Designed miniproteins, single chains. Designs and how they scored, part 66

Each design is a single chain, and the fold is of that chain. pLDDT is the mean over its residues in the fold that is shown.

## One batch from the design tools (miniprotein)

Design m2297
Fold by ESMFold2-Fast:
Structure m2297 (fold): chain A 95 residues (1-95)
Amino acid sequence: PIDLSALPEDADPEVVERLREIRQLINDGKIEEALELLLELMRETLGEELAEKVLEAAQSPEEEQQRLMAELQKTADPATLAALLQLLQEIFENK
């Protein structure tokens, strides 16, 4: 289970709430809807280019994923990136 309480206290409450909604959709088996909402959230919060890089990291081997995540952490919150990556991995595991 994804622990959203691991997000920093100063994390955007709107982002946290949307991540909870996406997690609920995954739990309900609405995988396609969860993926669509997660991609929309990522585009809105990170921008199209960074959202694409997070999606690539989720589908990459561990070494490449670590490298991509290190680059992304320079421009985005590490805890938020980790939560997004974990949700993407759960979605892909259930496809």
Scores: mean pLDDT 73

Design m2298
Fold by ESMFold2-Fast:
Structure m2298 (fold): chain A 104 residues (1-104)
Amino acid sequence: SLKEYYDSLSEEDKEILNALGYHFNSLPEEEKINFAKALRDYVAEFFEKSKEELENDENVTASVELIIMFKNLLKDEFGVNSKEEALKVDIEKFTKLLEELFSL
């Protein structure tokens, strides 16, 4: 399923995701956990928004497609359906999921 998320992205979004993965893989273990927490918290902020709402949100600075991809990863892998539930996602498990995603 992780490869299916990657393969669904545009070439531009794949380049952004690859750059994030390169940065993540360069970090020591403690900083990987901090990165995963920051990413989780960022995605959680926009969790309850539709694609159309994200495309029109002035506070969205990242790719909308990448936000949707990470939102769907949290839904599919952790069964979360709200911002509050997303903020409670286990950071160690999410860090491991990112290690698997960024190894593609």
Scores: mean pLDDT 83

Design m2299
Fold by ESMFold2-Fast:
Structure m2299 (fold): chain A 92 residues (1-92)
Amino acid sequence: SAAEEHEKNIQRGEEFRKRAEEAAEELVKAYTELGLDKAGQITKESVKRSMEELLEKARKDPEKAAEYTQRLENLTKAVEELARRVKEAAAA
């Protein structure tokens, strides 16, 4: 049903939010190792705000929830990749 599809999209969005929060925390730690703690904090805050805004939009608009959930996934993957790259730089 449409209600079940919407619930599934919101659950998926919440999972991406958790993953993005974990990746942003790793990113802050990696930036701190590079002496760039302020840049890490700014990036974490920006990611948190964007994830919250997209998830709120998904909750308010069932017809576009799949689109907003896809944007949440894309942002999460971008943050995870950035965290991985910064960690690699910190380890070098």
Scores: mean pLDDT 87

Design m2300
Fold by ESMFold2-Fast:
Structure m2300 (fold): chain A 98 residues (1-98)
Amino acid sequence: SRRERLRRAVRLALELREIGEQGADAEGQERGRALVEEIRAILDPQEVRDIQMVLNTLLAEEQGAPEAELAEARAAIAPVPEEIKEIVAEELEEQRKR
């Protein structure tokens, strides 16, 4: 289903983010490239942009970004489909429970 496809892509995007935060060595860089290819195969370019914007907004909220910055980020994601916002939030919460 579309929901399952989006959920899989979000999980891959979260793994890619973890690799980047850990300071990728050669093995991490190779895994990162494979994840980018998988994400591009699953999503269209608009879905990639939408997921990236929603994820960045939720992470900015977790990091305690200034309210003015959060207001701008929330306004930017307002036109993103609610299904994408829901899936990104659910997968991020699931990752936090691990």
Scores: mean pLDDT 83

Design m2301
Fold by ESMFold2-Fast:
Structure m2301 (fold): chain A 89 residues (1-89)
Amino acid sequence: MSPEELARKQLAEAVEASQRGDGDSMTAHLAQAALNLLKAGYSYEETVAIIERATAEAQSQIPDVTSRDDLRLGTEVAIEVAKIAYEKR
């Protein structure tokens, strides 16, 4: 499976985990998606924009405030992981 295909799969699994209230799985999938986007050749800025768009659309469809906060925090962690990986290149 290509890094881009892995990133797409991880983003979908992160949204699904968020919808079932599994914040740990959501955060892990978002971080893996970020790393795979960088491996696919996306810039740091493009990687952040892709993750933020995917999570913002998912967050707008989640009525539960706690689940939305978990998705926001997981997104922040994934962005930090991407930043660290980008800076070590």
Scores: mean pLDDT 77

Design m2302
Fold by ESMFold2-Fast:
Structure m2302 (fold): chain A 66 residues (1-66)
Amino acid sequence: GPAAEAARRGGERAREAGNGASGAATGWHQGKLYAGGPEAGRRAGRAGSLADTAEEAVERGQKAAE
């Protein structure tokens, strides 16, 4: 049903956001994105916001399923 679909979609989005954040962190560690700090920060911020939204959707979906 809709709750299960929302939970599945949330999980997929959370994985995508995690991959994005991991990539940004690797760039900072290597120093290649360190000189572009503001841009790297914006990417990490967007990934974090997306992960938060996905986690909220998953939690609501799981609660609604019961």
Scores: mean pLDDT 60

Design m2303
Fold by ESMFold2-Fast:
Structure m2303 (fold): chain A 85 residues (1-85)
Amino acid sequence: SIREELERRRPELVRELQEELGLSPERAESLADGAVLEVRVRLGELDDDMKELALASLNSSDSSMKPEEREAVRRQADRLLEALR
């Protein structure tokens, strides 16, 4: 399932964000969660209620990110999306 594949890839994404941006584990996990959530929204894997909550969370996350973090999250989300097609 898409969810299981995303859960399996999440640790690798966290590690890549830590290595690329020099982030703490906590911050890297937060950004990785945002990337995973964006992929789930873009793949249409969420029901209407979960999608509404996900979009609100993504908007909040985007507003709090540095430009470098936003670009890294976008790249990781795009890479995950391509891998799950």
Scores: mean pLDDT 77

Design m2304
Fold by ESMFold2-Fast:
Structure m2304 (fold): chain A 79 residues (1-79)
Amino acid sequence: MKASKEEAEKIEKEAEELIKRLEEVEKKLLSKEKDPRKAAEIYAAISVLKSALSLAPTLDKKLAEETLKSAEEAIKSLE
């Protein structure tokens, strides 16, 4: 089942907030990481999460909610 218009707008706003939080985490981690290989791994992981969050409003409600939850847990693990 697709999310309702109001639920889709809520998912979009939550995804946008998580993307902003992820960009701050990326900036903080990359500013401290001097190893180019580790920096590339951080950048790749964050890029995957940003892509998943950008797609969340287009997903079915259950899959969108699971995506937001998984992304938030991943962001917390990177902080």
Scores: mean pLDDT 77

Design m2305
Fold by ESMFold2-Fast:
Structure m2305 (fold): chain A 74 residues (1-74)
Amino acid sequence: MELAELEEKLLSKDKKVREEAVKEAVEILKTEPEKREDIEKLLKRVLNPELKKIIEEELKKEKDEEVIEILKKV
């Protein structure tokens, strides 16, 4: 997925689309370590209170310590 498409989904007015976009970002953090810095910067750029709540819910389910550390920085 292109970062621009992910950004559009994260900014969507549809809560389900935002939740899916956060899950896609987490999957990229797990499977594509080379994209971690880009995903962290993207999440910080688009961050709002609603998105932060979705990220906090994903953080509760996450067991990968490196991914947890990145999500906590957002």
Scores: mean pLDDT 81

Design m2306
Fold by ESMFold2-Fast:
Structure m2306 (fold): chain A 140 residues (1-140)
Amino acid sequence: MIRTLILGATSLLEAGEDLAAIVATARELGLDVAFLTDEGDPARVAEIRALAAALGVPLIHGSPEDGIMPIPHPDLFRAALERLGVPAEEAAALVTTASEAAAARAAGIRSALIRREGEDTSSADLVAEDAVAGVRALAA
């Protein structure tokens, strides 16, 4: 049974997704939530960190300076599982890119990819029309 939802925070924000609405939906379903980012821009990291703090969710940030290989490598998702103390079979990822879906899959994490034009869906376990549909499909 999924217990923790990991959000690809940078790509969800770039997609125009409402992270506060996603966090609210996940909590209504009894899921813990974490933000995940490999963002290298300090200003964007600060924005994501402030949002995570405002929503009361942990932020898992990894960069090459931390020895974390960037997405599509599974390192960042593996670091998230370790830092959260959650096994891969109890975690799920909500993502907007094929590279994030591939990284989640390589980490043993089930993923829902929000449908976007031109994105390869083959590495995702689920394809959702929107973020709320993706969260509900991962919780089922």
Scores: mean pLDDT 87

Design m2307
Fold by ESMFold2-Fast:
Structure m2307 (fold): chain A 65 residues (1-65)
Amino acid sequence: TTTETRGVALPEEQAPAAGFPPADGKTHTSTSYDAETGKTITTVQTARRLPSGHVLVEVTTTTSD
């Protein structure tokens, strides 16, 4: 099992176009199976609004054997 976290900050108006979740500060979880690697991928996303008006999106991807 491997877990990786990536963060990106962008203007709030660009977040939906990039496929990111709403900037509500809540955790959004999705699970998919990757048939090419035979692994289950769980993606946890949290988006929060910064004082600057940008949205910080943190994406944590967990790959299970």
Scores: mean pLDDT 71

Design m2308
Fold by ESMFold2-Fast:
Structure m2308 (fold): chain A 59 residues (1-59)
Amino acid sequence: MEEELKKAYELFKQGKINEAVDILRKILEKDPKNLDARSALAFILTLAGKVEEAEKVLS
């Protein structure tokens, strides 16, 4: 879990937004209540201009 979250952050730093999102979604499939993964996914989606998708993650 912690390593997967760090990997998503590394991909985000490299500009690999879609790959970072994929890892965060995978974390949430295993643990839907992971607030760190939900917050990170919503933040990345917002920066990518996908505000509607970010709102769905937080709801």
Scores: mean pLDDT 78

Design m2309
Fold by ESMFold2-Fast:
Structure m2309 (fold): chain A 74 residues (1-74)
Amino acid sequence: SREEEREKTKRELLELARRIMDAIEAGNMEEARQLYQEMVKKVQQLLATDPDGEKVLAEVQEEIQALGEERLAA
């Protein structure tokens, strides 16, 4: 269903965010760049296919921000 697709997209975006953060922390900037490009494509697809895509993206952005803050506090 559409809701299952949204939850899958949220999980995929959060996993990409974690992988990007890990790549940056490891100094692997080429991997980080490639992962970021994949994230941009998924965001564009979400916004093109889901009428609530901006709302879904806002929720993911809040979770990414929380992950970044947690990593800075460690």
Scores: mean pLDDT 83

Design m2310
Fold by ESMFold2-Fast:
Structure m2310 (fold): chain A 89 residues (1-89)
Amino acid sequence: SQSDILKGTQMLMRIMGLLTEAELHIRQGDTDAANTALKEADKQIAELDKFIDQMKKTDPDTAASLQATLDALKATQAALRAQLAAAQA
C-alpha cells in the first residue's frame, strides 16, 4: 500500500542517515562514533528486514522494491565496516 511504501521509505532514509554519519566519522578519524553509528544501522536494518518479511504476505511487489534498496544499503554498510577496519589498523 502507499502507507507501507511511505513507512518503508522512512525506515530506509533513517538507515541512509546512519551510514552517512558513519562515513563522516570515519573521515574525521572518530572511530568510536563511526562504530556506534554502524551498530545503530544494524538495529535499523534488522527492523526493516522484519517489516519487509511481513509485507511479503500482503504486498510482495513493494516488499521486493524495499528489499532491493535495503540490499544496496547493506553493501554500503559492509564497505564502511571494511573502511573502519582499515582505519583501525
Scores: mean pLDDT 89

Design m2311
Fold by ESMFold2-Fast:
Structure m2311 (fold): chain A 85 residues (1-85)
Amino acid sequence: MKRFAEGLEKEIIEIDPSIAEAARRTMEALVESGLMGELGEAINLIAENEEEGKKKLIEVLGKADPELTDEQKERLAEAILKIVS
């Protein structure tokens, strides 16, 4: 999972460098909380139903890192959508 989290982190930072700190912190929190499986499920759901997948992604991000603002969650989700689309 570390390689997957590091890959996502790098691509998020390339898409939106202004959320680099939030991306690093949240990816670390996802790994530490064991929520990488739920993140993977949300990403798979995006391929089948983008709106539902995005909602699930925002929920998983907020669960892993409760300090994220709504703007940071939205920007992280949008960056991940661009990566997996």
Scores: mean pLDDT 81

Design m2312
Fold by ESMFold2-Fast:
Structure m2312 (fold): chain A 70 residues (1-70)
Amino acid sequence: DLRERARAVVAEAREKVKTLKDERIKRGLEALIARVEAVIADPNATDDEIDLEVEFLKQAMKTAEELEKE
């Protein structure tokens, strides 16, 4: 189920936010988490719309990890 996979990514992103030190990066991830939650809560959202928002969140999580990796 695409929505269940999206919820798993949201849960992973929320845990990542707890480990981040940069407030700008944290707010950026929180905004993308909210977007994914909005599309999975919308019964009329298409699979493409859900996939697009999940992909943006995954890319943002990877970028956050790379920026704070030391």
Scores: mean pLDDT 83

Design m2313
Fold by ESMFold2-Fast:
Structure m2313 (fold): chain A 98 residues (1-98)
Amino acid sequence: KVEEFIKDAISAAERAKERRAETEAQVAAHREENPVAAQSHELLAKLYDKLLELHKNKASPEEYLELFKEYIEELLKLGAISEEEAEEILKKLDEIIS
């Protein structure tokens, strides 16, 4: 379960990297009108960069899960997700490691 989850996340990060310049330009154009959405995209890009770095360094599954937990906590602080949504996601991440 953990290995499949990590593989899917890395694949998503690689695909996002190919479209990064286009996505960043679009986010910048709408930053003033929707700062939460723009900051959410910036957090996702940062997550993808860190995922690719962990993959390059052959990190443990626990390091990937810690990165995902950090990302969810940042989304919650930003107000991009609700406290209930964050709790549900974090619970599912804990179930994956078990």
Scores: mean pLDDT 77

Design m2314
Fold by ESMFold2-Fast:
Structure m2314 (fold): chain A 114 residues (1-114)
Amino acid sequence: KDLEEAIKYLKKAIEELEKALESKDKEEMIKNLEKAVEYLEKAYEYVKKAYDENPDNEKLKEALGLILEALNYALSALNAAKNGDIEKAKEYAKKAKEYAEKAKKLLEEELKEK
């Protein structure tokens, strides 16, 4: 169940990052990025719980690293947006989305293998 919850939160984070990238309003972009950060933090918690139970699982370890990269870029995007640097905010949000999508793919592969 932890892995299924992690995938669910990654999907929600990706949706919020997509909304941030499409936003023309600074306040709307900030709101979407804040939600993306929250969902990435939830995804990280669930993957970490699964990894702590299976510390030899290389896919879970890689997924944790990818989620941390996504979270760091999402936080950088949020900071840039708050400072009015919309171009940098979009660059960081795009990178956050790429890492989140890579993490989701690995977790979906792991869920199918069991």
Scores: mean pLDDT 88

Design m2315
Fold by ESMFold2-Fast:
Structure m2315 (fold): chain A 52 residues (1-52)
Amino acid sequence: REAALATVRAIWAAAGKTPDPRLEAALADALVADPSAVGEVRTVVAGTDLGA
């Protein structure tokens, strides 16, 4: 889970979005369940930004 959380945090940092710790945890859990879902994680992170 730590590796998945680190991956989610790296995607968030690369996207330049404001991190949401609740969503980070949910996405890390999803990535643990399906490691191939990294593309879906990127899409979700991109969609969390309200245009800031």
Scores: mean pLDDT 70

Design m2316
Fold by ESMFold2-Fast:
Structure m2316 (fold): chain A 72 residues (1-72)
Amino acid sequence: MDEEMLELADRGAEAVHTTPNESSALALLTFAVSTYKNLGRLDKAIEVAKKALESPHPLVKEEAKKELEKLE
């Protein structure tokens, strides 16, 4: 259960950086962060959000900033 969700979130986090479509990358970012938070893996949620700050997509960067503020 939790292990399967963690694996799915890990795949989503990886896809954020390889997906050329901004809307898809944004959805993958929000999914990965939300899933990591629900699993209590704040370390991984912070990691994926920090990496998303380097995204070429403006909406992905803005969402990453908001998620990092919530993960303080």
Scores: mean pLDDT 80

Design m2317
Fold by ESMFold2-Fast:
Structure m2317 (fold): chain A 86 residues (1-86)
Amino acid sequence: SELLEKGRELQAELQRLIAAGADPAEVRAVARELVDLGLQVNNQQVDPELLELQIEGHVLRALDPADTERLKEIEEKGRKIEEELE
């Protein structure tokens, strides 16, 4: 699948940026493309705030996976937004 190949290329670029110590904004941009591609492949739509939290979670896990407090805050914010959408 061309979309799956694009996903692999974006994943490789994300790893390259992380290894190079790139600006967090550049890492976030590639993470956003990866999340958007995943939603496209699964034919899904998601709330914009949840999308931003998913991207932030990916960036944080990539740059500082030991920051469990911030990861929990992102999870809690996502849970609250999901509850509001029900």
Scores: mean pLDDT 75

Design m2318
Fold by ESMFold2-Fast:
Structure m2318 (fold): chain A 67 residues (1-67)
Amino acid sequence: MEEREKLRQEAIELARQVAAETPGSADERLKTAALKVANWLLEQGVDNTEASEIAKEAYDAVRAELA
């Protein structure tokens, strides 16, 4: 649980950084951030289901900031 929370916070931070550095519309920035986060989670050895859940949480957090 603590490991998942740590991973989720890292994913949200990565999503924020990627979105901030990506030009274009909020939708384009969010999609780029989501792809980067999903790929990063898979590289960390997270399974597809958990990676999808964490990526969605990061996406939702950054989407709220860009709205």
Scores: mean pLDDT 80

Design m2319
Fold by ESMFold2-Fast:
Structure m2319 (fold): chain A 62 residues (1-62)
Amino acid sequence: MSVEKQVELAKLLIEEYGLDEETAAKIVELVAKGKIDEAIELLSKEAGISKAEAKEIIEKYL
């Protein structure tokens, strides 16, 4: 994942889903490392959205 996509995903998570910077950075790091299932689960729990919605968000940045 490019640095630009990492920044865009982090901003989306903070601005649209109300996540703090540390949580957003952790999700972005998991996606960058290819730990997609862990990223989906963390995003779902922290944002209070379904795993299906979390997957759609993350897949836009793959």
Scores: mean pLDDT 84

Design m2320
Fold by ESMFold2-Fast:
Structure m2320 (fold): chain A 87 residues (1-87)
Amino acid sequence: SMEEALEKIIEILEETIEKLKKSKDPKEMQKIVEESAEKMHSLTTDEEILKLIETTMLRALHYIDQGDKEKAIEVLEETKEKIKEIL
Protein backbone atom coordinates (compact mmCIF):
# COMPACT_ATOMS: atom_id res chain seq x y z
CA SER A 1 0.00 0.00 0.00
CA MET A 2 1.01 3.66 -0.25
CA GLU A 3 1.10 3.92 3.56
CA GLU A 4 3.50 0.94 3.84
CA ALA A 5 5.76 2.43 1.12
CA LEU A 6 5.86 5.84 2.86
CA GLU A 7 6.61 4.22 6.26
CA LYS A 8 9.54 2.33 4.68
CA ILE A 9 10.79 5.57 3.05
CA ILE A 10 10.75 7.23 6.52
CA GLU A 11 12.76 4.28 7.95
CA ILE A 12 15.33 4.53 5.12
CA LEU A 13 15.65 8.32 5.66
CA GLU A 14 16.17 7.80 9.42
CA GLU A 15 18.82 5.11 8.78
CA THR A 16 20.53 7.37 6.20
CA ILE A 17 20.66 10.29 8.68
CA GLU A 18 22.23 8.04 11.37
CA LYS A 19 24.82 6.66 8.90
CA LEU A 20 25.74 10.20 7.79
CA LYS A 21 26.13 11.32 11.43
CA LYS A 22 28.65 8.48 11.99
CA SER A 23 30.58 8.98 8.71
CA LYS A 24 33.61 11.29 8.34
CA ASP A 25 34.43 10.40 4.70
CA PRO A 26 32.67 12.44 1.95
CA LYS A 27 32.94 9.51 -0.53
CA GLU A 28 31.29 7.17 2.00
CA MET A 29 28.58 9.82 2.60
CA GLN A 30 27.91 10.03 -1.18
CA LYS A 31 27.57 6.22 -1.34
CA ILE A 32 25.20 6.21 1.67
CA VAL A 33 22.91 8.82 0.02
CA GLU A 34 23.01 7.12 -3.42
CA GLU A 35 22.24 3.64 -2.02
CA SER A 36 19.39 5.10 0.08
CA ALA A 37 17.93 6.85 -2.99
CA GLU A 38 17.99 3.55 -4.96
CA LYS A 39 16.15 1.76 -2.11
CA MET A 40 13.49 4.51 -1.91
CA HIS A 41 13.00 4.57 -5.72
CA SER A 42 12.26 0.81 -5.62
CA LEU A 43 9.37 1.32 -3.11
CA THR A 44 7.04 3.55 -5.14
CA THR A 45 5.86 4.51 -8.65
CA ASP A 46 4.22 7.75 -7.40
CA GLU A 47 5.67 10.54 -9.57
CA GLU A 48 5.34 13.23 -6.85
CA ILE A 49 7.16 11.08 -4.25
CA LEU A 50 9.85 10.06 -6.80
CA LYS A 51 10.44 13.75 -7.66
CA LEU A 52 10.72 14.58 -3.93
CA ILE A 53 13.27 11.73 -3.44
CA GLU A 54 15.33 12.84 -6.48
CA THR A 55 15.35 16.52 -5.42
CA THR A 56 16.31 15.51 -1.86
CA MET A 57 19.14 13.25 -3.11
CA LEU A 58 20.57 15.98 -5.36
CA ARG A 59 20.45 18.60 -2.57
CA ALA A 60 22.05 16.24 -0.02
CA LEU A 61 24.81 15.26 -2.47
CA HIS A 62 25.43 18.98 -3.23
CA TYR A 63 25.96 19.75 0.49
CA ILE A 64 28.20 16.69 0.98
CA ASP A 65 30.32 17.88 -2.00
CA GLN A 66 30.55 21.32 -0.31
CA GLY A 67 31.68 19.68 2.97
CA ASP A 68 28.42 20.65 4.73
CA LYS A 69 27.28 17.40 6.36
CA GLU A 70 24.95 19.28 8.74
CA LYS A 71 23.01 20.81 5.80
CA ALA A 72 22.84 17.40 4.05
CA ILE A 73 21.27 15.95 7.24
CA GLU A 74 18.84 18.92 7.47
CA VAL A 75 17.66 18.27 3.89
CA LEU A 76 16.95 14.60 4.73
CA GLU A 77 15.16 15.59 7.98
CA GLU A 78 12.97 18.09 6.04
CA THR A 79 12.00 15.43 3.48
CA LYS A 80 11.23 12.93 6.30
CA GLU A 81 8.82 15.50 7.85
CA LYS A 82 7.19 16.14 4.43
CA ILE A 83 6.62 12.38 3.98
CA LYS A 84 5.11 12.19 7.51
CA GLU A 85 2.64 14.98 6.53
CA ILE A 86 1.54 12.93 3.48
CA LEU A 87 1.09 9.80 5.65
Scores: mean pLDDT 88

Design m2321
Fold by ESMFold2-Fast:
Structure m2321 (fold): chain A 82 residues (1-82)
Amino acid sequence: SAALAELSKLELPVSMEQAREAILTYTEVEAAWLREKGASEESVERVLEAGERLAAAPTEEEMKALEPEYLKVLEEARKEAA
């Protein structure tokens, strides 16, 4: 959904802890929306897994490196839901 993308544009995380919390929270919101719109449970599980992996990154550099894969998984699930 647009919510995570808009948040990413307007607000930068103050700390890694805040970044992890935001990623996990918005991934869960995205997953609920995808289920509601008819994405498969497998696609939703991939989104949740990608979000968990992104949030578990130990450094900002590793988190940035994982961001493209997270966005790709999310975009694939959104296409399925549309």
Scores: mean pLDDT 78

Design m2322
Fold by ESMFold2-Fast:
Structure m2322 (fold): chain A 61 residues (1-61)
Amino acid sequence: FISAIQEELETSDLTPEERELLAKAAEYASNGKWDEAIRLAEEARHPATKTAAEAAKQVAS
């Protein structure tokens, strides 16, 4: 999940706001706060990142 966010930050035409939300989502995910990470990814309107977060949460559980 964190690696997926890093890829997105490097390769996508993201707005500064989307970049900030994805960086925050990565921070929450690294602390095991998957619900917060998923919410922020959804707020950034990045379906791929949201799906990755949901999948990571299921595997981690």
Scores: mean pLDDT 68

Design m2323
Fold by ESMFold2-Fast:
Structure m2323 (fold): chain A 85 residues (1-85)
Amino acid sequence: MREEEVRRARETARKLSRKLKESEGLEREILEGVFLLNLAVARTSALSAGRPELAREQLLAMAEAAEEEGDLEMAEYARELAEEV
């Protein structure tokens, strides 16, 4: 179910962005890495399954969640990945 996959991506991004906002130092670096990994997995898994529109929707949902939590840099990166799909 595509809507469920997009919802899960959004929820993951929201949780990570919220933690990133309150994190510093090594913890922040680890969480940034986890966010980047989740973007890569959402993109590559959907593309490997022949579902580029799902890849795009997941990345845009993650970008929106990051922006809502104030992480404009991560939101922009996620949008750039969506444009490459």
Scores: mean pLDDT 86

Design m2324
Fold by ESMFold2-Fast:
Structure m2324 (fold): chain A 97 residues (1-97)
Amino acid sequence: DRALLLRAIALALRIIGLEFDLDLLEAKYKAGEISPEEAIAQLDRLLAEARAIRAEIEALLAVAPPDLVPLLQRNLAMADALIARLEARLAEVRSTL
């Protein structure tokens, strides 16, 4: 299904965009350009978005033809890795308060 394939690709690109946003946020925080409170607010926002993307991937997996399951499983693994990174960074920043 071409429509499901395009949706799967779009979800992967959204995850890549969030990874870029996280890397930029980490760089700014390390440079002292943003406060711990601002970093926490931005991390909470990214985490909420990553969780929403993960839910969309799970919804697609429920209706996916067998040919698209491996791609969606890769997307799910990418989302899980991003969520784990965001949770770890959030815990680290909160420990500085």
Scores: mean pLDDT 90

Design m2325
Fold by ESMFold2-Fast:
Structure m2325 (fold): chain A 73 residues (1-73)
Amino acid sequence: GAAEEVLEQLLSLPAETFLLALIALQIGKENGHAVAKEALANILKNAGKQETADLVLSLTDEEMDELMEQLLS
């Protein structure tokens, strides 16, 4: 699904960019899904992954929770 596609794209990022993505998701876990999506989409856009950034912004709250559990656990 969309969450799995985003996960695969995140795992393909350079280590430093991937760490920034993890920080964005951790901030989102504490501050809400909208903050997480916006921060993560900006990181992906700056990494040249516009289609993945657009996909992140379209994720449901349930799909965001799935990403957070897989990457932050």
Scores: mean pLDDT 83

Design m2326
Fold by ESMFold2-Fast:
Structure m2326 (fold): chain A 74 residues (1-74)
Amino acid sequence: MSIKEQINIKFRVLAALSSAYLVKKRGSKEQQAEAEKLEQQIEKLKSLPDDEFDVQELDAITAKLDEIDRQTFA
């Protein structure tokens, strides 16, 4: 993986963690529980070697967080 690709993935991970953090601060108990589960999935992805990192799984997690975020702030 190139340095530019590694940097882009790190920014995407940070954005997802930031979204989960906001849901945990402002969401309902159910939304907080979902955000906690998604945060744990992100931490598992972070523990993988760069060559085994699944960008599609990260995309799925961020899509789920975006949906929860809309419900939290709508």
Scores: mean pLDDT 75

Design m2327
Fold by ESMFold2-Fast:
Structure m2327 (fold): chain A 89 residues (1-89)
Amino acid sequence: SKEEELRKLFQEGLRLAEEMVKAGATGDGTLARTLIEIAIQNVEERNYAGAAKSLEEFKDLALSNQTPLGERLAEVGERGAKLAREILE
C-alpha cells in the first residue's frame, strides 16, 4: 500500500539523517531527523498535508548539502511528499 511505502521511506530518511550526523553534518542531520519525526507524527494524526509539508522541508534541507548523501535524502523527501499527497487524494 502507499502507507507501507511511506513508512519505508520514513525508515530510510531516519537512516540517512543518522549517516549525515556520523559524517560530521551534525546540525543538518539532526534537523533532517526532526523533520522526518514531525512527518511521522503528522501521519499518526492522519494529517497527510502536514506530513507532505515536513517532507518538502526535508527535501529542501537535503538539496542545500549538494553531496551524494544529501541527494539521497532529497529523493526520499520528494517521493515521501508525493506519496503523502496521493494518500490525501
Scores: mean pLDDT 87

Design m2328
Fold by ESMFold2-Fast:
Parts: sequence; C-alpha cells; structure tokens
Structure m2328 (fold): chain A 61 residues (1-61)
Amino acid sequence: MDEYIHELAEVTKDLPPLVQAKIANALLEGNYEEALKLAEDHLTPEQVEKVREIIERAKKA
C-alpha cells in the first residue's frame, strides 16, 4: 500500500495539495473508481495511464 501512495504522489506532484489528498484518500479507501475519475479530471492522458497501473497493482496486493 505505502509504495503505491509514493508512486501516486510522484504522478500528482504538480496538482494542488487538496486534489492530491482527495486522490490519495480514494486509493487508500479502496475507492478505485473515484481515484480514477479524479485523475481523469485533473491529469493528462499519460498520467491517467500511470494512475490506472497503480490501481491495478493495488487491487492485486
């Protein structure tokens, strides 16, 4: 879990702190649909793909 949060922080580092916290909290709560929607609203398509990869790894853990 902690490793995924560090990867997420790198992807979202240019976003406002409140938005970063919302995405991280959604991932920590297992609310993967919310985390992905927030990523799609705030990040580039390439960054959204990275978030999707993080979510898939978190689901398998």
Scores: mean pLDDT 79

Design m2329
Fold by ESMFold2-Fast:
Structure m2329 (fold): chain A 82 residues (1-82)
Amino acid sequence: MEEEVKELIEELERFAERLKKAGMDPELVERMYREAVRAIEEGAKRGLSRSTMVARAIGAILRVLGDELQERLEEERKRKEE
């Protein structure tokens, strides 16, 4: 289980690094992977299957993307551009 969790986290980290290289904001990428890691760790603690942990991680990523998009849109509206 611990080794399986580490494997999933390593996969996520590599994917996050690729997204960052592709032009995604590091802050957004970090939030996505952080929440995905939490979802995986909680799933492992509950003894969930690998596929369920992956699904939860994806759900967490989508949640972060939605929240971050809303937050950034509100910030952009209120603050001046760089």
Scores: mean pLDDT 76

Design m2330
Fold by ESMFold2-Fast:
Structure m2330 (fold): chain A 77 residues (1-77)
Amino acid sequence: GSSQMQVQDAAQTLKELGYPSHAQTILDALQAIQRGDQLTADIYLGMLRISLGVAKLIGDDKTAEALQTAIDALESM
């Protein structure tokens, strides 16, 4: 699918894994990128990278994979 669809699918996966706040941060990052707000997008991407680091540290592989997918898709846009 498109990068936008990959971002939306990753957000849905995180919501289903019990992380609706991570899902919302992904969608907020997508909206910031779509409006050309690079500063706001970078802040949200930074938050997602911190969350990814935490997921990796605690061994939450499913959450880490979904966060990595979202970050990669957002960075490709």
Scores: mean pLDDT 89

Design m2331
Fold by ESMFold2-Fast:
Structure m2331 (fold): chain A 89 residues (1-89)
Amino acid sequence: GIALAVLGGVLAILAGLVALRNPAGLAAGIAGVLAGIGAIYEALVLGRAAEAALAAISGGIAALRGGLAAGSPLAVALGAAAIVAGAAG
């Protein structure tokens, strides 16, 4: 539902921001933040829960990749949580 898609988007933004702290995670972190913002916009403004869920999953994957490159367990955990929340929505 919309609430889980918004949660997934927020988690993707947080994971992306954590990944941005390391240059190795910069591109993937930016992608995670942008996809998370897109998920929140799709869910709350456009009412497209399925589109928002897919955006949250995409952002979570990007942030997880950035976290792995950066060696950040927190970014990996938040990215994984965003994927799970998006998939549940």
Scores: mean pLDDT 73

